# Designs tried in a protein design run: designed miniproteins, single chains, continued (5). Part 88

Each design is a single chain, and the fold is of that chain. pLDDT is the mean over its residues in the fold that is shown.

## One batch from the design tools (miniprotein)

Design m19056
Fold by ESMFold2-Fast:
Structure m19056 (fold): chain A 80 residues (1-80)
Amino acid sequence: SHLERRFEEIVRELERVRSHMSPDDRRQADRSIRRGRELLEELRRTDPSDQLRIAILEFGILAEMSELELIIRRVERRLA
């Protein structure tokens, strides 16, 4: 899916800066990666007709993606 591809792209971007993360940033990133993957797995198992559940899961995935992007930007700012 589009969300799954974008999520995994962000995870790859994050892995490029992982060595420069603080321990707190690494813990936050790992939690968001786990949560995002769990939500993607739930989305794959969700009935396509359950539009409300799909919307809730997609919102959750977008929230985790935003958290990962904030971590990446924070690390990049420290390195610039």
Scores: mean pLDDT 89

Design m19057
Fold by ESMFold2-Fast:
Structure m19057 (fold): chain A 80 residues (1-80)
Amino acid sequence: MTKEQKEKIIKIAKESSKKTGLPIDVNTVKSIADLLGIKLSDEEAREITLEAGGLPSSFPNSDEDRKVIVETAKELLKKE
């Protein structure tokens, strides 16, 4: 993963979190990276989650909340 790719994932995750009011978790970061065609390792996803100000947690967003934050991220990516 390049520095530019990492910064883009962090930016989109933060913006989607702001728009939805939902926290950034590891699964959300992995899903956003997948929208960019980037497959993250568990460690890379954890590092990005921490840098984005998210929660490293065994208690991720519910499936419904994850869909909302990821779909919002997808719409943000379409505008860039």
Scores: mean pLDDT 76

Design m19058
Fold by ESMFold2-Fast:
Structure m19058 (fold): chain A 98 residues (1-98)
Amino acid sequence: MMEELLKKIDEELERAKKEGRETLVKQLEIFKRLLEGKEEAKKEFKEALMTVQKMPEEQAEEAAEVVAEAAELLKNMTEENKEKAEELLAKHGDKMAA
């Protein structure tokens, strides 16, 4: 159920914070927001990148897709999937946001 998934996200967030995995913490917070708002959260994230960070539309769309892809990996929170999500965001995040 969604409630069980949200609880799992909160447990993984606490663990990631204790381990100092800042990229994973950020990703889990975004994943939690996407679960709460689904498509609206993704659209709002893209719009925020365009309006607040003055990011070009193509780059903001790419960033939103990367976030959605990392969220898909985190549906199964294995250590391998967490590492893949961190690597994906690190590779694209360095070029998208501070």
Scores: mean pLDDT 65

Design m19059
Fold by ESMFold2-Fast:
Structure m19059 (fold): chain A 73 residues (1-73)
Amino acid sequence: RPLTPEEALRRVRRGAAQIEHLKKLGLITDEQAELALNTLRAEGRRAGVSDEEIDKAIEEGKKLAEQLPPEQL
């Protein structure tokens, strides 16, 4: 079942936070991070979310990664 727009936005924010955290720890490369973010973008688009809203959710997720330890992501 496709996600609702709200579910997709929550997943994009959380996913972006996790990806940013893994990148900062050196556990994934910049290329791997971009591929993972592109997967989140595709899921957001499939759920009917605009590219602008997806980009904002990614930015919010990256900010969350700065504020929260990994065990809370």
Scores: mean pLDDT 79

Design m19060
Fold by ESMFold2-Fast:
Structure m19060 (fold): chain A 99 residues (1-99)
Amino acid sequence: MEEKIKNAKLLAKALVEGGSRLLVARAIVSFVRKLSKEEKEIIAEAAGVSVETLELSPEELAKLPRETLEKIALALALYQEGIKDVEEMKKAIEEYLKE
């Protein structure tokens, strides 16, 4: 479990630091589009946003605060690594933001 969280944090950091906000937003939209409604609800709750926020255009999503994009990117990365418990995801996101 710790290794999966570590991998998710590295992926989120690489995405947010390696790309422009618009590139990050496009990556988020591309991933979110593949999710079911139930999966979107899990990601939204873990990231502390609404499902409607996840369904914004890349241009609108790119206007969100950096911290919000980092929360969404990390929630998606954690989910992709198989961490699907909302409370575990929230804890990992909170710890990441303090680093």
Scores: mean pLDDT 80

Design m19061
Fold by ESMFold2-Fast:
Structure m19061 (fold): chain A 99 residues (1-99)
Amino acid sequence: EEREKIRELAIKLTAASLLVIGEMLDQELAGTLTPEQRAALEKILELISKAMRALDAGNYEEAVKYLEEALKIARDNPFISPDVVAAIEEALKLAKELA
């Protein structure tokens, strides 16, 4: 059902956000978070937030666009966990099915 897919996407976007926040916090507490790494993680969070807003508005094409940008940033930055990359990929796949 399309409604169930929307709910699943919202859950996956929330999970991706929590993984990014957790990674940022872990690196900050370890003293390993550089300003450049922080900026990349913050941009990914901003894009996931924009995708969530687009989903709430029914703008699935915009959600896809923001998630594609977030995935590119995650892939271009090797310090970012494979779990974060996978979470964004799963959200993007589901967003494309709605678009």
Scores: mean pLDDT 86

Design m19062
Fold by ESMFold2-Fast:
Structure m19062 (fold): chain A 61 residues (1-61)
Amino acid sequence: PVKDAQDLAIELMKKGDEKSALSVVEALKAAGHTEAAKKTAKELIPLAKDPEIKKKLEEIA
């Protein structure tokens, strides 16, 4: 379920597991859920502390 993956990505980002959060967003995009990946990336950008992770999220959003 797409919503469960989105919720997981947000929770991982809040816990500081930014690489795993990005991986979930990339997996959504790869699975064809492009709009869900974009929405999730936009929600994660203000929570991201790693500038490389933030840049990759901005590229998806």
Scores: mean pLDDT 83

Design m19063
Fold by ESMFold2-Fast:
Structure m19063 (fold): chain A 120 residues (1-120)
Amino acid sequence: SELEKEKKEIQEALLEQLKDIALEILEKTDPEKAKKAEELIKGLPDIEEQVVALIGFLAGLDEKEARELAEKMKNKDYSSITEVLIKKGNEVALRLARALMLILGKEEEAKKLEEALKER
């Protein structure tokens, strides 16, 4: 339907904004890591995979771990993504991950990330 198409276009626009925010933070905090992240995401076909990989880098994950998050996103394994980011993530990564889950309509995962933020 037209409404479903509009919702998808808005979702994609919000994901592109999250990508830009995550990359800007990486460039300001660790320019070398930002370059590696940009090269990695060029190989990822889906914007959701690109965003979660960037959040992984912000959480302090290496390239291998960031690729594993992208693979989990491809497989729609939102629960495992959330568990990894809660365990390893800093406040910035958790806030961006919560925004990602809300954009994707994953309310349970977003709630878990919000609770993790309250404990820090």
Scores: mean pLDDT 89

Design m19064
Fold by ESMFold2-Fast:
Structure m19064 (fold): chain A 61 residues (1-61)
Amino acid sequence: REEERRLTIKYVASKLRIIGLELDLEWAREKGLPPDVISRIEADLAREQKELAEIEKEMEK
């Protein structure tokens, strides 16, 4: 069983999701979208960053 490999795959997938959300947030701010839209993207980004931190914690084991 290759749990380390699976964690690496999850890590890469999580990083890609975060990059996508960061680009969405940058675009939303640049276009001057309503604050509620920006805060929703920020909340999604924060949630994904927390998930990435948990994956990193498991990889450090």
Scores: mean pLDDT 80

Design m19065
Fold by ESMFold2-Fast:
Structure m19065 (fold): chain A 85 residues (1-85)
Amino acid sequence: SVAERARKFLEELAEKLGGPAPPKLSENEAIALVLSYAGQVYAKAGDLEKAEEYAKEIQSIIETNKASEKNLKKAEEALELLEKL
């Protein structure tokens, strides 16, 4: 699932940064965190429009307490970006 792929990415990222293993994240937490990292990548690159798109996806998850199919698709795009870095 996209959430399992997100958790795996976050665990590998924590190991690369030399930090402790993150606690088991819920699906919504893992999806939101991956969207947050992708938004930060675009913001640092100066692509504020794409950064804002990711911020809106995160806000939607927070407000509804649920990841929609649109949120999951955007998270899959985020993972494709982040896994290439």
Scores: mean pLDDT 80

Design m19066
Fold by ESMFold2-Fast:
Structure m19066 (fold): chain A 84 residues (1-84)
Amino acid sequence: MIDEAIERIRKLLEEAGASPETVDEVVGIARKILEAAKAGNESEAARYFTALGLVLTSLVMEEGIPPEVAREILRIVKEAAEKL
């Protein structure tokens, strides 16, 4: 379910010390990917997945989020999208 993937992402970011604003931004993009995938809109899902990767790269480089957390978030989104 989309909500289960979103909750896992939120928990990972909160445990990594991300701000509420950063958590909401990442969760918002992840939700858009999963909703696009559920609708069968592969091009829009891919576009938002690219945006998520760029945001997570920025958070690792600028905000000190562990690279392992960024990789796990991308894995959760990809696996959830493949099950829709």
Scores: mean pLDDT 85

Design m19067
Fold by ESMFold2-Fast:
Structure m19067 (fold): chain A 58 residues (1-58)
Amino acid sequence: TAEEAQRIAAAKEAIDRLMAKGKSFDEAVRLVGDVLRANYGKPAEEVRAALEKMADEA
């Protein structure tokens, strides 16, 4: 679905941002995975906001 595609795009953007900040790929995937798990079933916009907040704080 379009909403699922938006969640995937947000996750990829968060991984790229974390790696740009010096995190390894494995660390970035773990951090993103934790946020996705904590926000399971939430709208794509809320998932994106949570990922952006996590990446900003990392």
Scores: mean pLDDT 85

Design m19068
Fold by ESMFold2-Fast:
Structure m19068 (fold): chain A 70 residues (1-70)
Amino acid sequence: MKHDLAGLAVREAARIVGIDALSPSQLNKAASLILDQEVIDEESIAKALVEAGVPEEAAREAARRAMEEY
């Protein structure tokens, strides 16, 4: 489900940058941007995470991990 993939991506981003580095507002924004995608792929997840304020390198790695686990 889209919700599971969004949750995995947000979780992996928090693990990479550190749990206190991302605000609840940034985490909610990332999840919403991922859920608003009609087609979800690694690139679209990474872009959503970057728009929410996740560093680009961490966003790419989090998207990759989420896609592998999903």
Scores: mean pLDDT 76

Design m19069
Fold by ESMFold2-Fast:
Structure m19069 (fold): chain A 91 residues (1-91)
Amino acid sequence: MIRITVERTIGGKTVRREVVADSLAVAMIWISVVMLEAKNTGESVVIEIETPTEEEARELGERIEQMGKDRGLEVKVEVEGNRVRVEIRPG
């Protein structure tokens, strides 16, 4: 399973939410929703993802970076082992 932790700073308050995905495809759907919310609200978001394998982490990181660029978002992706850290800014 893929664990996704979303952290937002709203009005100076840090809000954290955790979701679990059964596949890379489901994880990408959740990340897509978070990116859409970030774009619509103008909020900066940090996403931390833990995958079962290092290969899944690399694939997910590449797909997230591409999706962010396609949506005109400033996205920074860091992959370390089976962990992916994503920072999203609307521009």
Scores: mean pLDDT 81

Design m19070
Fold by ESMFold2-Fast:
Structure m19070 (fold): chain A 69 residues (1-69)
Amino acid sequence: SAEEWARGAGRAAAEAASPTAPATDPKAQNAALMGGEPVPATAGQAGRGASALVGEKGAMRYMALGASA
């Protein structure tokens, strides 16, 4: 089903991102952050940087809450 396929594709993308860190130019990331919102020079470049930051924020929050247990 489409749902099953979309779920699998998402998982595969996450797995690919985990072992292979997104090769984003740190200079390009700095330029985007200094200019304000990241404006994509290429869709892949912006997606990798933004997705990594969002994922890290979520994981960090979960870890902080777990520490109280």
Scores: mean pLDDT 48

Design m19071
Fold by ESMFold2-Fast:
Structure m19071 (fold): chain A 82 residues (1-82)
Amino acid sequence: SEAEEKIKELIIELAAALLAAGKSREQVRQTIEALADIFLKLSEEELEELLEKAERRAKEVKPFTDEQVRAKLAEMTRLKLG
């Protein structure tokens, strides 16, 4: 669905920003798994695909502030519920 595609994109953006902030691949994978469990139902293969996309995007993004992270989580919640 369009909402699922938008949620995947928000997860990629958040993951890329965490990588840009110096979080390890493993820490970011754990974050993606937690978000996916709440907002989407993803296979291990789909989780790896999102992480690979996040790694590519991390070169082009700046780390998020706590406020920006909360804003992305709020947007995912709106897409999930509405």
Scores: mean pLDDT 83

Design m19072
Fold by ESMFold2-Fast:
Structure m19072 (fold): chain A 98 residues (1-98)
Amino acid sequence: MELTEAQVKLAVAAVGAAALRTVLRRSPVTPENAPALVALVERVARLAAEGLREMGKEEAARRVEEEGRRAAEAIRALDAAAAVAELDEMLRIIAEAE
């Protein structure tokens, strides 16, 4: 199968979300690292939403944006476990959208 630009965006977003999940599971979230982690979560969610919209999947795009927002809020609250749960849900939405 040929990969579309939308499918490449979703694949990159899925890899990014999985990497962030691994980092959050292994390393503490601190006030010093939280801004960078928030920026990365927002970038991953935006990329996933763009890919989903290009595929005509607006509801899935809206759901990944919401999970990204919740993950960012959890990181700002220094709650790594909550952030991991939101990233896991984002990965589920991306997988179901294929």
Scores: mean pLDDT 86

Design m19073
Fold by ESMFold2-Fast:
Structure m19073 (fold): chain A 94 residues (1-94)
Amino acid sequence: PLRKAQELVSRAVDLYNEAVALYVEALRSSDPEEQKKLLEEALKLLEEAIETAREALSIPGIPQELRERAQEIIKEAEKKKEEVKKKLEEVKRK
């Protein structure tokens, strides 16, 4: 149903935005332990965003607009996961 697809896409967007906010907070922190915790939480939220968007794509008859939005969220979240993982490796080396 349309409502469930819209709710899942909106939730995926919210999860992605929360992850980005934590990532930005991690970049502003000078404490390696705090950076690590924030980056790990951001990574978890990005994974949840991807799974939520995939759930939306699993709904039969999902409108093309919502399908495209869900696919875009997955692409952006996977790209952001790579950035977060790279930064986490840098922090762990310090």
Scores: mean pLDDT 87

Design m19074
Fold by ESMFold2-Fast:
Structure m19074 (fold): chain A 96 residues (1-96)
Amino acid sequence: MKEKAIEHAKKAAEHFRRAAELATQGGSDEDIIRHLEEAKKHAEELAKYVDPSTGKTLLEIVDKALEAARSGDRETARKYFIAAANLAEGIAKKLE
């Protein structure tokens, strides 16, 4: 359903952008991971409502962001958070 996909896309993008802001502003790893976990849940739900190729691409970016965040590479993690947010927002716009 388009409405559910749009909701998950917007919520995922919101949490990815907040994680990116925290990474830039020197927020705690715990707060960054919390927003990433919420973003991942919404991205996984969003993937069920989009074509398999787009879903795979989104989840691959999320996994790369998670790996970078866990390794302490905030700059790389931030780039993937922004890329995931942009993709999720793009999906929402196409579905509107």
Scores: mean pLDDT 84

Design m19075
Fold by ESMFold2-Fast:
Structure m19075 (fold): chain A 98 residues (1-98)
Amino acid sequence: SELEEFAKKMLEKAKEAVREGEELLRELEALGASEEEIREARAALEEGKEAVKALEELLKNLKDTIEDVAKIIGLTLRAIGSLTQLRLLLERQKRRLA
């Protein structure tokens, strides 16, 4: 199924976003970010991980429907959004140290 191939590609993209997010969190901690900023970063990473988990569960019972296509896209964008938030937090911390 083309939808199954699309969903698998989106899942791999979401998983990659979470892996990059984990690296950015480690860098943010190494740069001495505040406890509040680390908490925000951990929350963002957790949202990305939850999106990946939801996408994996969706793939187990995938329906060939417009609703499932929308869910695949939405969950993938949520994982990417998590990565974007982590990048913004890291950029802010780097600017404070410059």
Scores: mean pLDDT 88

Design m19076
Fold by ESMFold2-Fast:
Structure m19076 (fold): chain A 83 residues (1-83)
Amino acid sequence: SPQDLEYTKEQFRFLALITDAEILITQAKKDGDTKKQQQFQQALDDLNNQRRTNTQNYNNGQISVGQLRSQIDKYQEQIDKLA
């Protein structure tokens, strides 16, 4: 359906955020920045937990594509502020 296509697009954006967090953890490790490494690791853990919750909530009709977009935008802002 059109909604499932839009949900799939937002899932790819979510996966991009996870990848960015993993890259930032790797960079912090190379820089010896243990504080940033821990902050990005926490963000990655939160993203992975939320991705599981979002999948369950979407399958149960408990989250809209618009709510998922708003959530992804907030995670993007949080990661950008840490970088």
Scores: mean pLDDT 84

Design m19077
Fold by ESMFold2-Fast:
Structure m19077 (fold): chain A 108 residues (1-108)
Amino acid sequence: SLEEFLKKLQENIDKLKERYKKLAEWTESIAKRVKENPENEDVAVFYESLAEAYKILADIDNLTEEEIRKKFRELISKMESLKNKDFAERGVAILRILYAEAKKLLKL
């Protein structure tokens, strides 16, 4: 039934948000450890930016489409500014995937 389908869809969305919350906590913990060595500044910014993106996805119901767009634009800009261009390119690619996921969740 439509009611059973919508209930299962909501349960799957709730599980996905819990996963993003855990990914945010994990990437934030990596960033904190990496910051202990100043030579790892780019790596710290990389993981901090990913943690912020995962926090947006976990908290998507409390954010407007415009706020999400602005936050991802700021995160992508920050990632593009990394001195290590391999980390910058990889980070931007990941952020674009996460922004696409945010847009899909907003359409539901």
Scores: mean pLDDT 87

Design m19078
Fold by ESMFold2-Fast:
Structure m19078 (fold): chain A 103 residues (1-103)
Amino acid sequence: MKEELEKAVEKYKDSKDPETLIAAARAYVELGRPEEAVEFAKKAIDLLGKPTAEVLDIMAEAYLKLGRYEEALKYAQQALSLDPNNPRAREILKKAEEKLKEK
């Protein structure tokens, strides 16, 4: 599985299509590889010149999975600033707030 994922993503790392990089970042989040998800999301932002709500929500979820709750909160808030009706960003925001409340 992991080896097949590495081979599949190899074609995406050199992509100049931000949507392809965003798809790769989402796949890494779903597969429990949040560090790679952040890397691909940052590459997408670089190509776009600015973050989108989708990229920010991916970064928020990746940081949540990394236990980096302050970063997860920050990126979820930014995603909601761009798209207030993003249900995933709202869910991540609430989870990050709850974890920070636990101290």
Scores: mean pLDDT 79

Design m19079
Fold by ESMFold2-Fast:
Structure m19079 (fold): chain A 75 residues (1-75)
Amino acid sequence: MSYSRESYESGLKGDSRKSMQFSYNSSKEKNDRTSSHSKQQRQEEGLTSGEKGSRAKNDTVIQDSLPNSNETSSL
Protein backbone atom coordinates (compact mmCIF):
# COMPACT_ATOMS: atom_id res chain seq x y z
CA MET A 1 0.00 0.00 0.00
CA SER A 2 1.73 3.16 -1.22
CA TYR A 3 0.10 6.17 0.37
CA SER A 4 0.68 9.17 -1.89
CA ARG A 5 0.53 11.46 1.14
CA GLU A 6 3.90 10.47 2.53
CA SER A 7 5.67 11.45 -0.68
CA TYR A 8 4.23 14.95 -0.49
CA GLU A 9 5.64 15.83 2.92
CA SER A 10 9.17 14.91 1.86
CA GLY A 11 9.12 17.55 -0.85
CA LEU A 12 7.92 20.36 1.39
CA LYS A 13 10.89 20.03 3.71
CA GLY A 14 13.30 20.50 0.84
CA ASP A 15 11.80 23.85 -0.11
CA SER A 16 13.06 25.47 3.09
CA ARG A 17 16.67 24.72 2.24
CA LYS A 18 16.46 26.05 -1.30
CA SER A 19 15.11 29.39 -0.09
CA MET A 20 18.26 30.03 1.93
CA GLN A 21 20.62 29.46 -0.97
CA PHE A 22 18.74 31.95 -3.13
CA SER A 23 19.27 34.76 -0.62
CA TYR A 24 22.99 34.12 -0.46
CA ASN A 25 23.46 34.23 -4.21
CA SER A 26 21.50 37.46 -4.60
CA SER A 27 23.65 39.28 -2.05
CA LYS A 28 26.90 38.30 -3.70
CA GLU A 29 25.85 39.41 -7.16
CA LYS A 30 24.73 42.82 -5.96
CA ASN A 31 28.20 43.52 -4.59
CA ASP A 32 29.85 42.87 -7.95
CA ARG A 33 27.54 45.24 -9.82
CA THR A 34 28.05 48.20 -7.50
CA SER A 35 31.81 47.90 -7.86
CA SER A 36 31.63 48.12 -11.64
CA HIS A 37 29.58 51.30 -11.71
CA SER A 38 31.91 53.20 -9.40
CA LYS A 39 35.07 52.05 -11.13
CA GLN A 40 34.04 53.06 -14.62
CA GLN A 41 33.05 56.58 -13.60
CA ARG A 42 36.33 57.16 -11.80
CA GLN A 43 38.49 56.09 -14.72
CA GLU A 44 36.73 58.31 -17.23
CA GLU A 45 37.11 61.39 -15.03
CA GLY A 46 40.86 60.88 -15.01
CA LEU A 47 41.12 61.02 -18.76
CA THR A 48 39.12 64.25 -19.02
CA SER A 49 41.52 66.00 -16.66
CA GLY A 50 44.12 66.27 -19.38
CA GLU A 51 41.95 68.09 -21.91
CA LYS A 52 44.04 66.11 -24.39
CA GLY A 53 40.97 64.04 -25.12
CA SER A 54 39.27 66.86 -27.02
CA ARG A 55 38.83 64.48 -29.94
CA ALA A 56 37.49 61.74 -27.72
CA LYS A 57 34.75 64.05 -26.48
CA ASN A 58 33.52 64.66 -30.00
CA ASP A 59 33.41 60.92 -30.72
CA THR A 60 31.30 60.30 -27.63
CA VAL A 61 28.66 62.78 -28.79
CA ILE A 62 28.34 60.99 -32.12
CA GLN A 63 27.73 57.68 -30.33
CA ASP A 64 24.77 59.22 -28.51
CA SER A 65 23.15 60.13 -31.83
CA LEU A 66 23.64 56.59 -33.16
CA PRO A 67 20.40 55.28 -31.50
CA ASN A 68 18.94 55.75 -34.99
CA SER A 69 20.44 52.36 -35.82
CA ASN A 70 17.90 50.75 -33.49
CA GLU A 71 15.03 51.98 -35.67
CA THR A 72 16.42 50.25 -38.77
CA SER A 73 16.52 46.92 -36.93
CA SER A 74 12.79 47.15 -36.18
CA LEU A 75 11.95 47.53 -39.84
Scores: mean pLDDT 45

Design m19080
Fold by ESMFold2-Fast:
Structure m19080 (fold): chain A 67 residues (1-67)
Amino acid sequence: DLQAQLAATQAAYRARLFEEGRKHLEAVGEMEKDPEAGTKRFLEESKRARDIVAEMQAAVAAGQAAL
């Protein structure tokens, strides 16, 4: 069932985005102890979040086209 596979793919990407949000909060906490290291981590996590969103959009578009 391609619809079930697409739904599973969407759920997996949402889980990855929630995990990335948690890492952003951890980076903010790190800034309290080491502002330089925490800021660097925050920027790296922001880039990962953008990459995940782009991957999700491409995967969803491909899944929709396969339906």
Scores: mean pLDDT 82

Design m19081
Fold by ESMFold2-Fast:
Structure m19081 (fold): chain A 58 residues (1-58)
Amino acid sequence: MEEEALEILKKEAGEELVQLMREGRIDEALSLAREVLEKNGIKLSDQQIEDLLLSLLW
């Protein structure tokens, strides 16, 4: 599930999410990631989404 969620985020909003995270705009990154994941039928907690966003920066 988390692996699939990470691939979806990279494919649909990867560059924008990385930019938001680098700028410290975490609330906006969480909002965008949640929207993308919900569109794909994936429901994750804010903590799980935050962990995925951090993974995008490695």
Scores: mean pLDDT 79

Design m19082
Fold by ESMFold2-Fast:
Structure m19082 (fold): chain A 85 residues (1-85)
Amino acid sequence: IEEKKKEAIELARELAEELKRAIAEKGVAGLEELAETEEIKEKAKRILELGEEIKKEGSEEEVKEVYTEVTSLFQEVADAARAAE
């Protein structure tokens, strides 16, 4: 479970950084372009798969920890998108 939690958080961080970089380079339009790439889709799919496994194997506290960290990372992306508009 700890390795799956770490993998999910690391993938979410990588995805959030790529999305923030796209916003910095091309504004909100950069998000649209990046979201259509296979690389971003595969990372998102893997994060979702890890989330399902963590829900099945982990405790409520472990699920909450991963949810909080991942939500925080994507909140940064949302904040960057708002600042770009």
Scores: mean pLDDT 76

Design m19083
Fold by ESMFold2-Fast:
Structure m19083 (fold): chain A 64 residues (1-64)
Amino acid sequence: SDLPGIPIGQFIPADASKEEIKEKLEKSKKKAIDFYRTVRKAPEEQIKEIEERLDKNYEILEKQ
């Protein structure tokens, strides 16, 4: 499920290396935050909440 409507990266290969997964998650996070900050012009309080939620979700994916 998408956190506050943010698309998490388009695709992460099932056979990706641990380093490759981490890199893709970091890029996806940066794109999502940049979108909310520049396109939606969300307040910093909301950006911080989104960032924290993405970090938590990415930790779960990274541990897989």
Scores: mean pLDDT 66

Design m19084
Fold by ESMFold2-Fast:
Structure m19084 (fold): chain A 69 residues (1-69)
Amino acid sequence: APVVNYETTIAEAAASTTLQAGNYTLKAGTGDEFVVEDLPTQTLTPVQRAQALMKAFGKNKKKKEEEAK
């Protein structure tokens, strides 16, 4: 089945501990600024995963950049 194994890790990190929050692109600074990355529900190659993370991170960066203006 084309399912996500890392989604379990992401969900665990988000729901379980701050220590595991580092397992995915979750930009939770002080709690006031919270960025949750929505990764595809598929296991990607390392390269594709890196690209997806960068894209999601870039989206949030754009929002923050515009908000900070």
Scores: mean pLDDT 47

Design m19085
Fold by ESMFold2-Fast:
Structure m19085 (fold): chain A 86 residues (1-86)
Amino acid sequence: SMLEELLKKIEELLRKGEELIEKGIANGDKELAIEGLEIRAKAELLKVILQALTQPTVDDRVKLYTEGSKKIEEEKKEKIEEIKKA
């Protein structure tokens, strides 16, 4: 199905983001590590959007999206700050 193909592409993006983060950290390439964090955050946000769409009510969908997107953004910012300080 189109949904299964989309989920597979999201998983590929998550893996790609993680690979770039690991390579960036290992090589001292801060720009590459930050690029990986941005890609991973975008893929995680897509997963949150898809999960929100499965919720039975509009209120539950909005809550899941709002809480999930905030968590992703906060975790991304924290990791970017850690990389910049290293």
Scores: mean pLDDT 88

Design m19086
Fold by ESMFold2-Fast:
Structure m19086 (fold): chain A 80 residues (1-80)
Amino acid sequence: SSDADRLIDQAHDLALQAQDLIKQGKYEEAIKLGQQAVDLAMQGLKLAETPEEVARAVGAALRGIGLIFEGELGLEKEKK
């Protein structure tokens, strides 16, 4: 659906912003955007009507999760 596509696109955009923040060493901000990306991707998944929408929503959620872990790893390295 158009609502699913919109949410998935927003999730993907937030994930790209989170990745850029990680490159800048802004790990706390990146984790927050990664969490928002996962939330929007999961909302898109609930509204998904086609296999393509499901695949895109799952992909966006997994990317968001990966960025949260990268941010957490960055913070851990700053403590050491």
Scores: mean pLDDT 88

Design m19087
Fold by ESMFold2-Fast:
Structure m19087 (fold): chain A 67 residues (1-67)
Amino acid sequence: SEAVEAGAKAYTERAKEGGAKLDGVKPEEVEVEIKLSGDQAEITIKTPGGTRKTQVSAKGLEEAAAL
């Protein structure tokens, strides 16, 4: 659980940077929502330019946090 939470935090920071660059907005204007559902995570990135969604496994987040 802690590893998944750490991975989600790291992914949120990277997603904010990416969303800000894509839409030419400040990172503060990018909203990132992560929903954990069992062993899956749904990541939603909201910017003034639009909404993007992606899905990753909890195991993938744990592995990302360990790097």
Scores: mean pLDDT 72

Design m19088
Fold by ESMFold2-Fast:
Structure m19088 (fold): chain A 94 residues (1-94)
Amino acid sequence: SMEELLEEIRRLLEELARETDSQRALDLYVRIAELVSEAKRTLSEEELIEFLEELIKMIEETRPLTSMAQALLDHLLKEAKELLEEAKKKLEEL
């Protein structure tokens, strides 16, 4: 399911990057956040680290076409990096 989550997020990131409607862009952002939350609930700490590293890479490779998409992608990147740091810290405490 990690591969399926990442594939779905990749599709949503590509859609978000080109989305010109603010409400639609926010809805896409929320859907991505929900999938990240699902990963956090379902994956082990080791799998979550791998997931978050790939997520960060996908966000960094995404090219926003609007200022709204840029802002939402910047926010997702920040949140993903914070979650990765937290997950690595939890794994080190095992």
Scores: mean pLDDT 87

Design m19089
Fold by ESMFold2-Fast:
Structure m19089 (fold): chain A 80 residues (1-80)
Amino acid sequence: MEELRERARRVGEEDGRLLAREEGLGPAGEAAAVRVLAAGTLELLEMKLAGVSREEYQAAAERIVADAVAAGRAADAAAA
């Protein structure tokens, strides 16, 4: 279980860095996006283990990405 959670966190962190690069976020925004996606990837793992529908899983994934972008932009604005 812990190995799956560790992998999920690392995948989320990597995805957060990629998203920050794609969205043109600064260092504060990248840190925020990484945090949101790391936590969100763990949430998605818990949802998968709970047996939620593919539709619910996809909706959660889309929300998490949107939240990561919003958090990143807000963090960059606050750092400016």
Scores: mean pLDDT 85

Design m19090
Fold by ESMFold2-Fast:
Structure m19090 (fold): chain A 61 residues (1-61)
Amino acid sequence: AMSEAQLTAHWLALMRWAHSQGASPEQIAAAMEAAIAAETDPVARRALREALKEFQAEHAA
């Protein structure tokens, strides 16, 4: 099992990878918001939200 910190790092790395493959930050944010809405585990949901927050901060105007 992954810790909350490991899950956050995993999802952030995945988002950064998707961006490097040509996905826009907006497409990635939309996909992650859908994943957060579908997540039933509160630890995993917090990890996803934190990863998205960090990713969005990297791409803020």
Scores: mean pLDDT 82

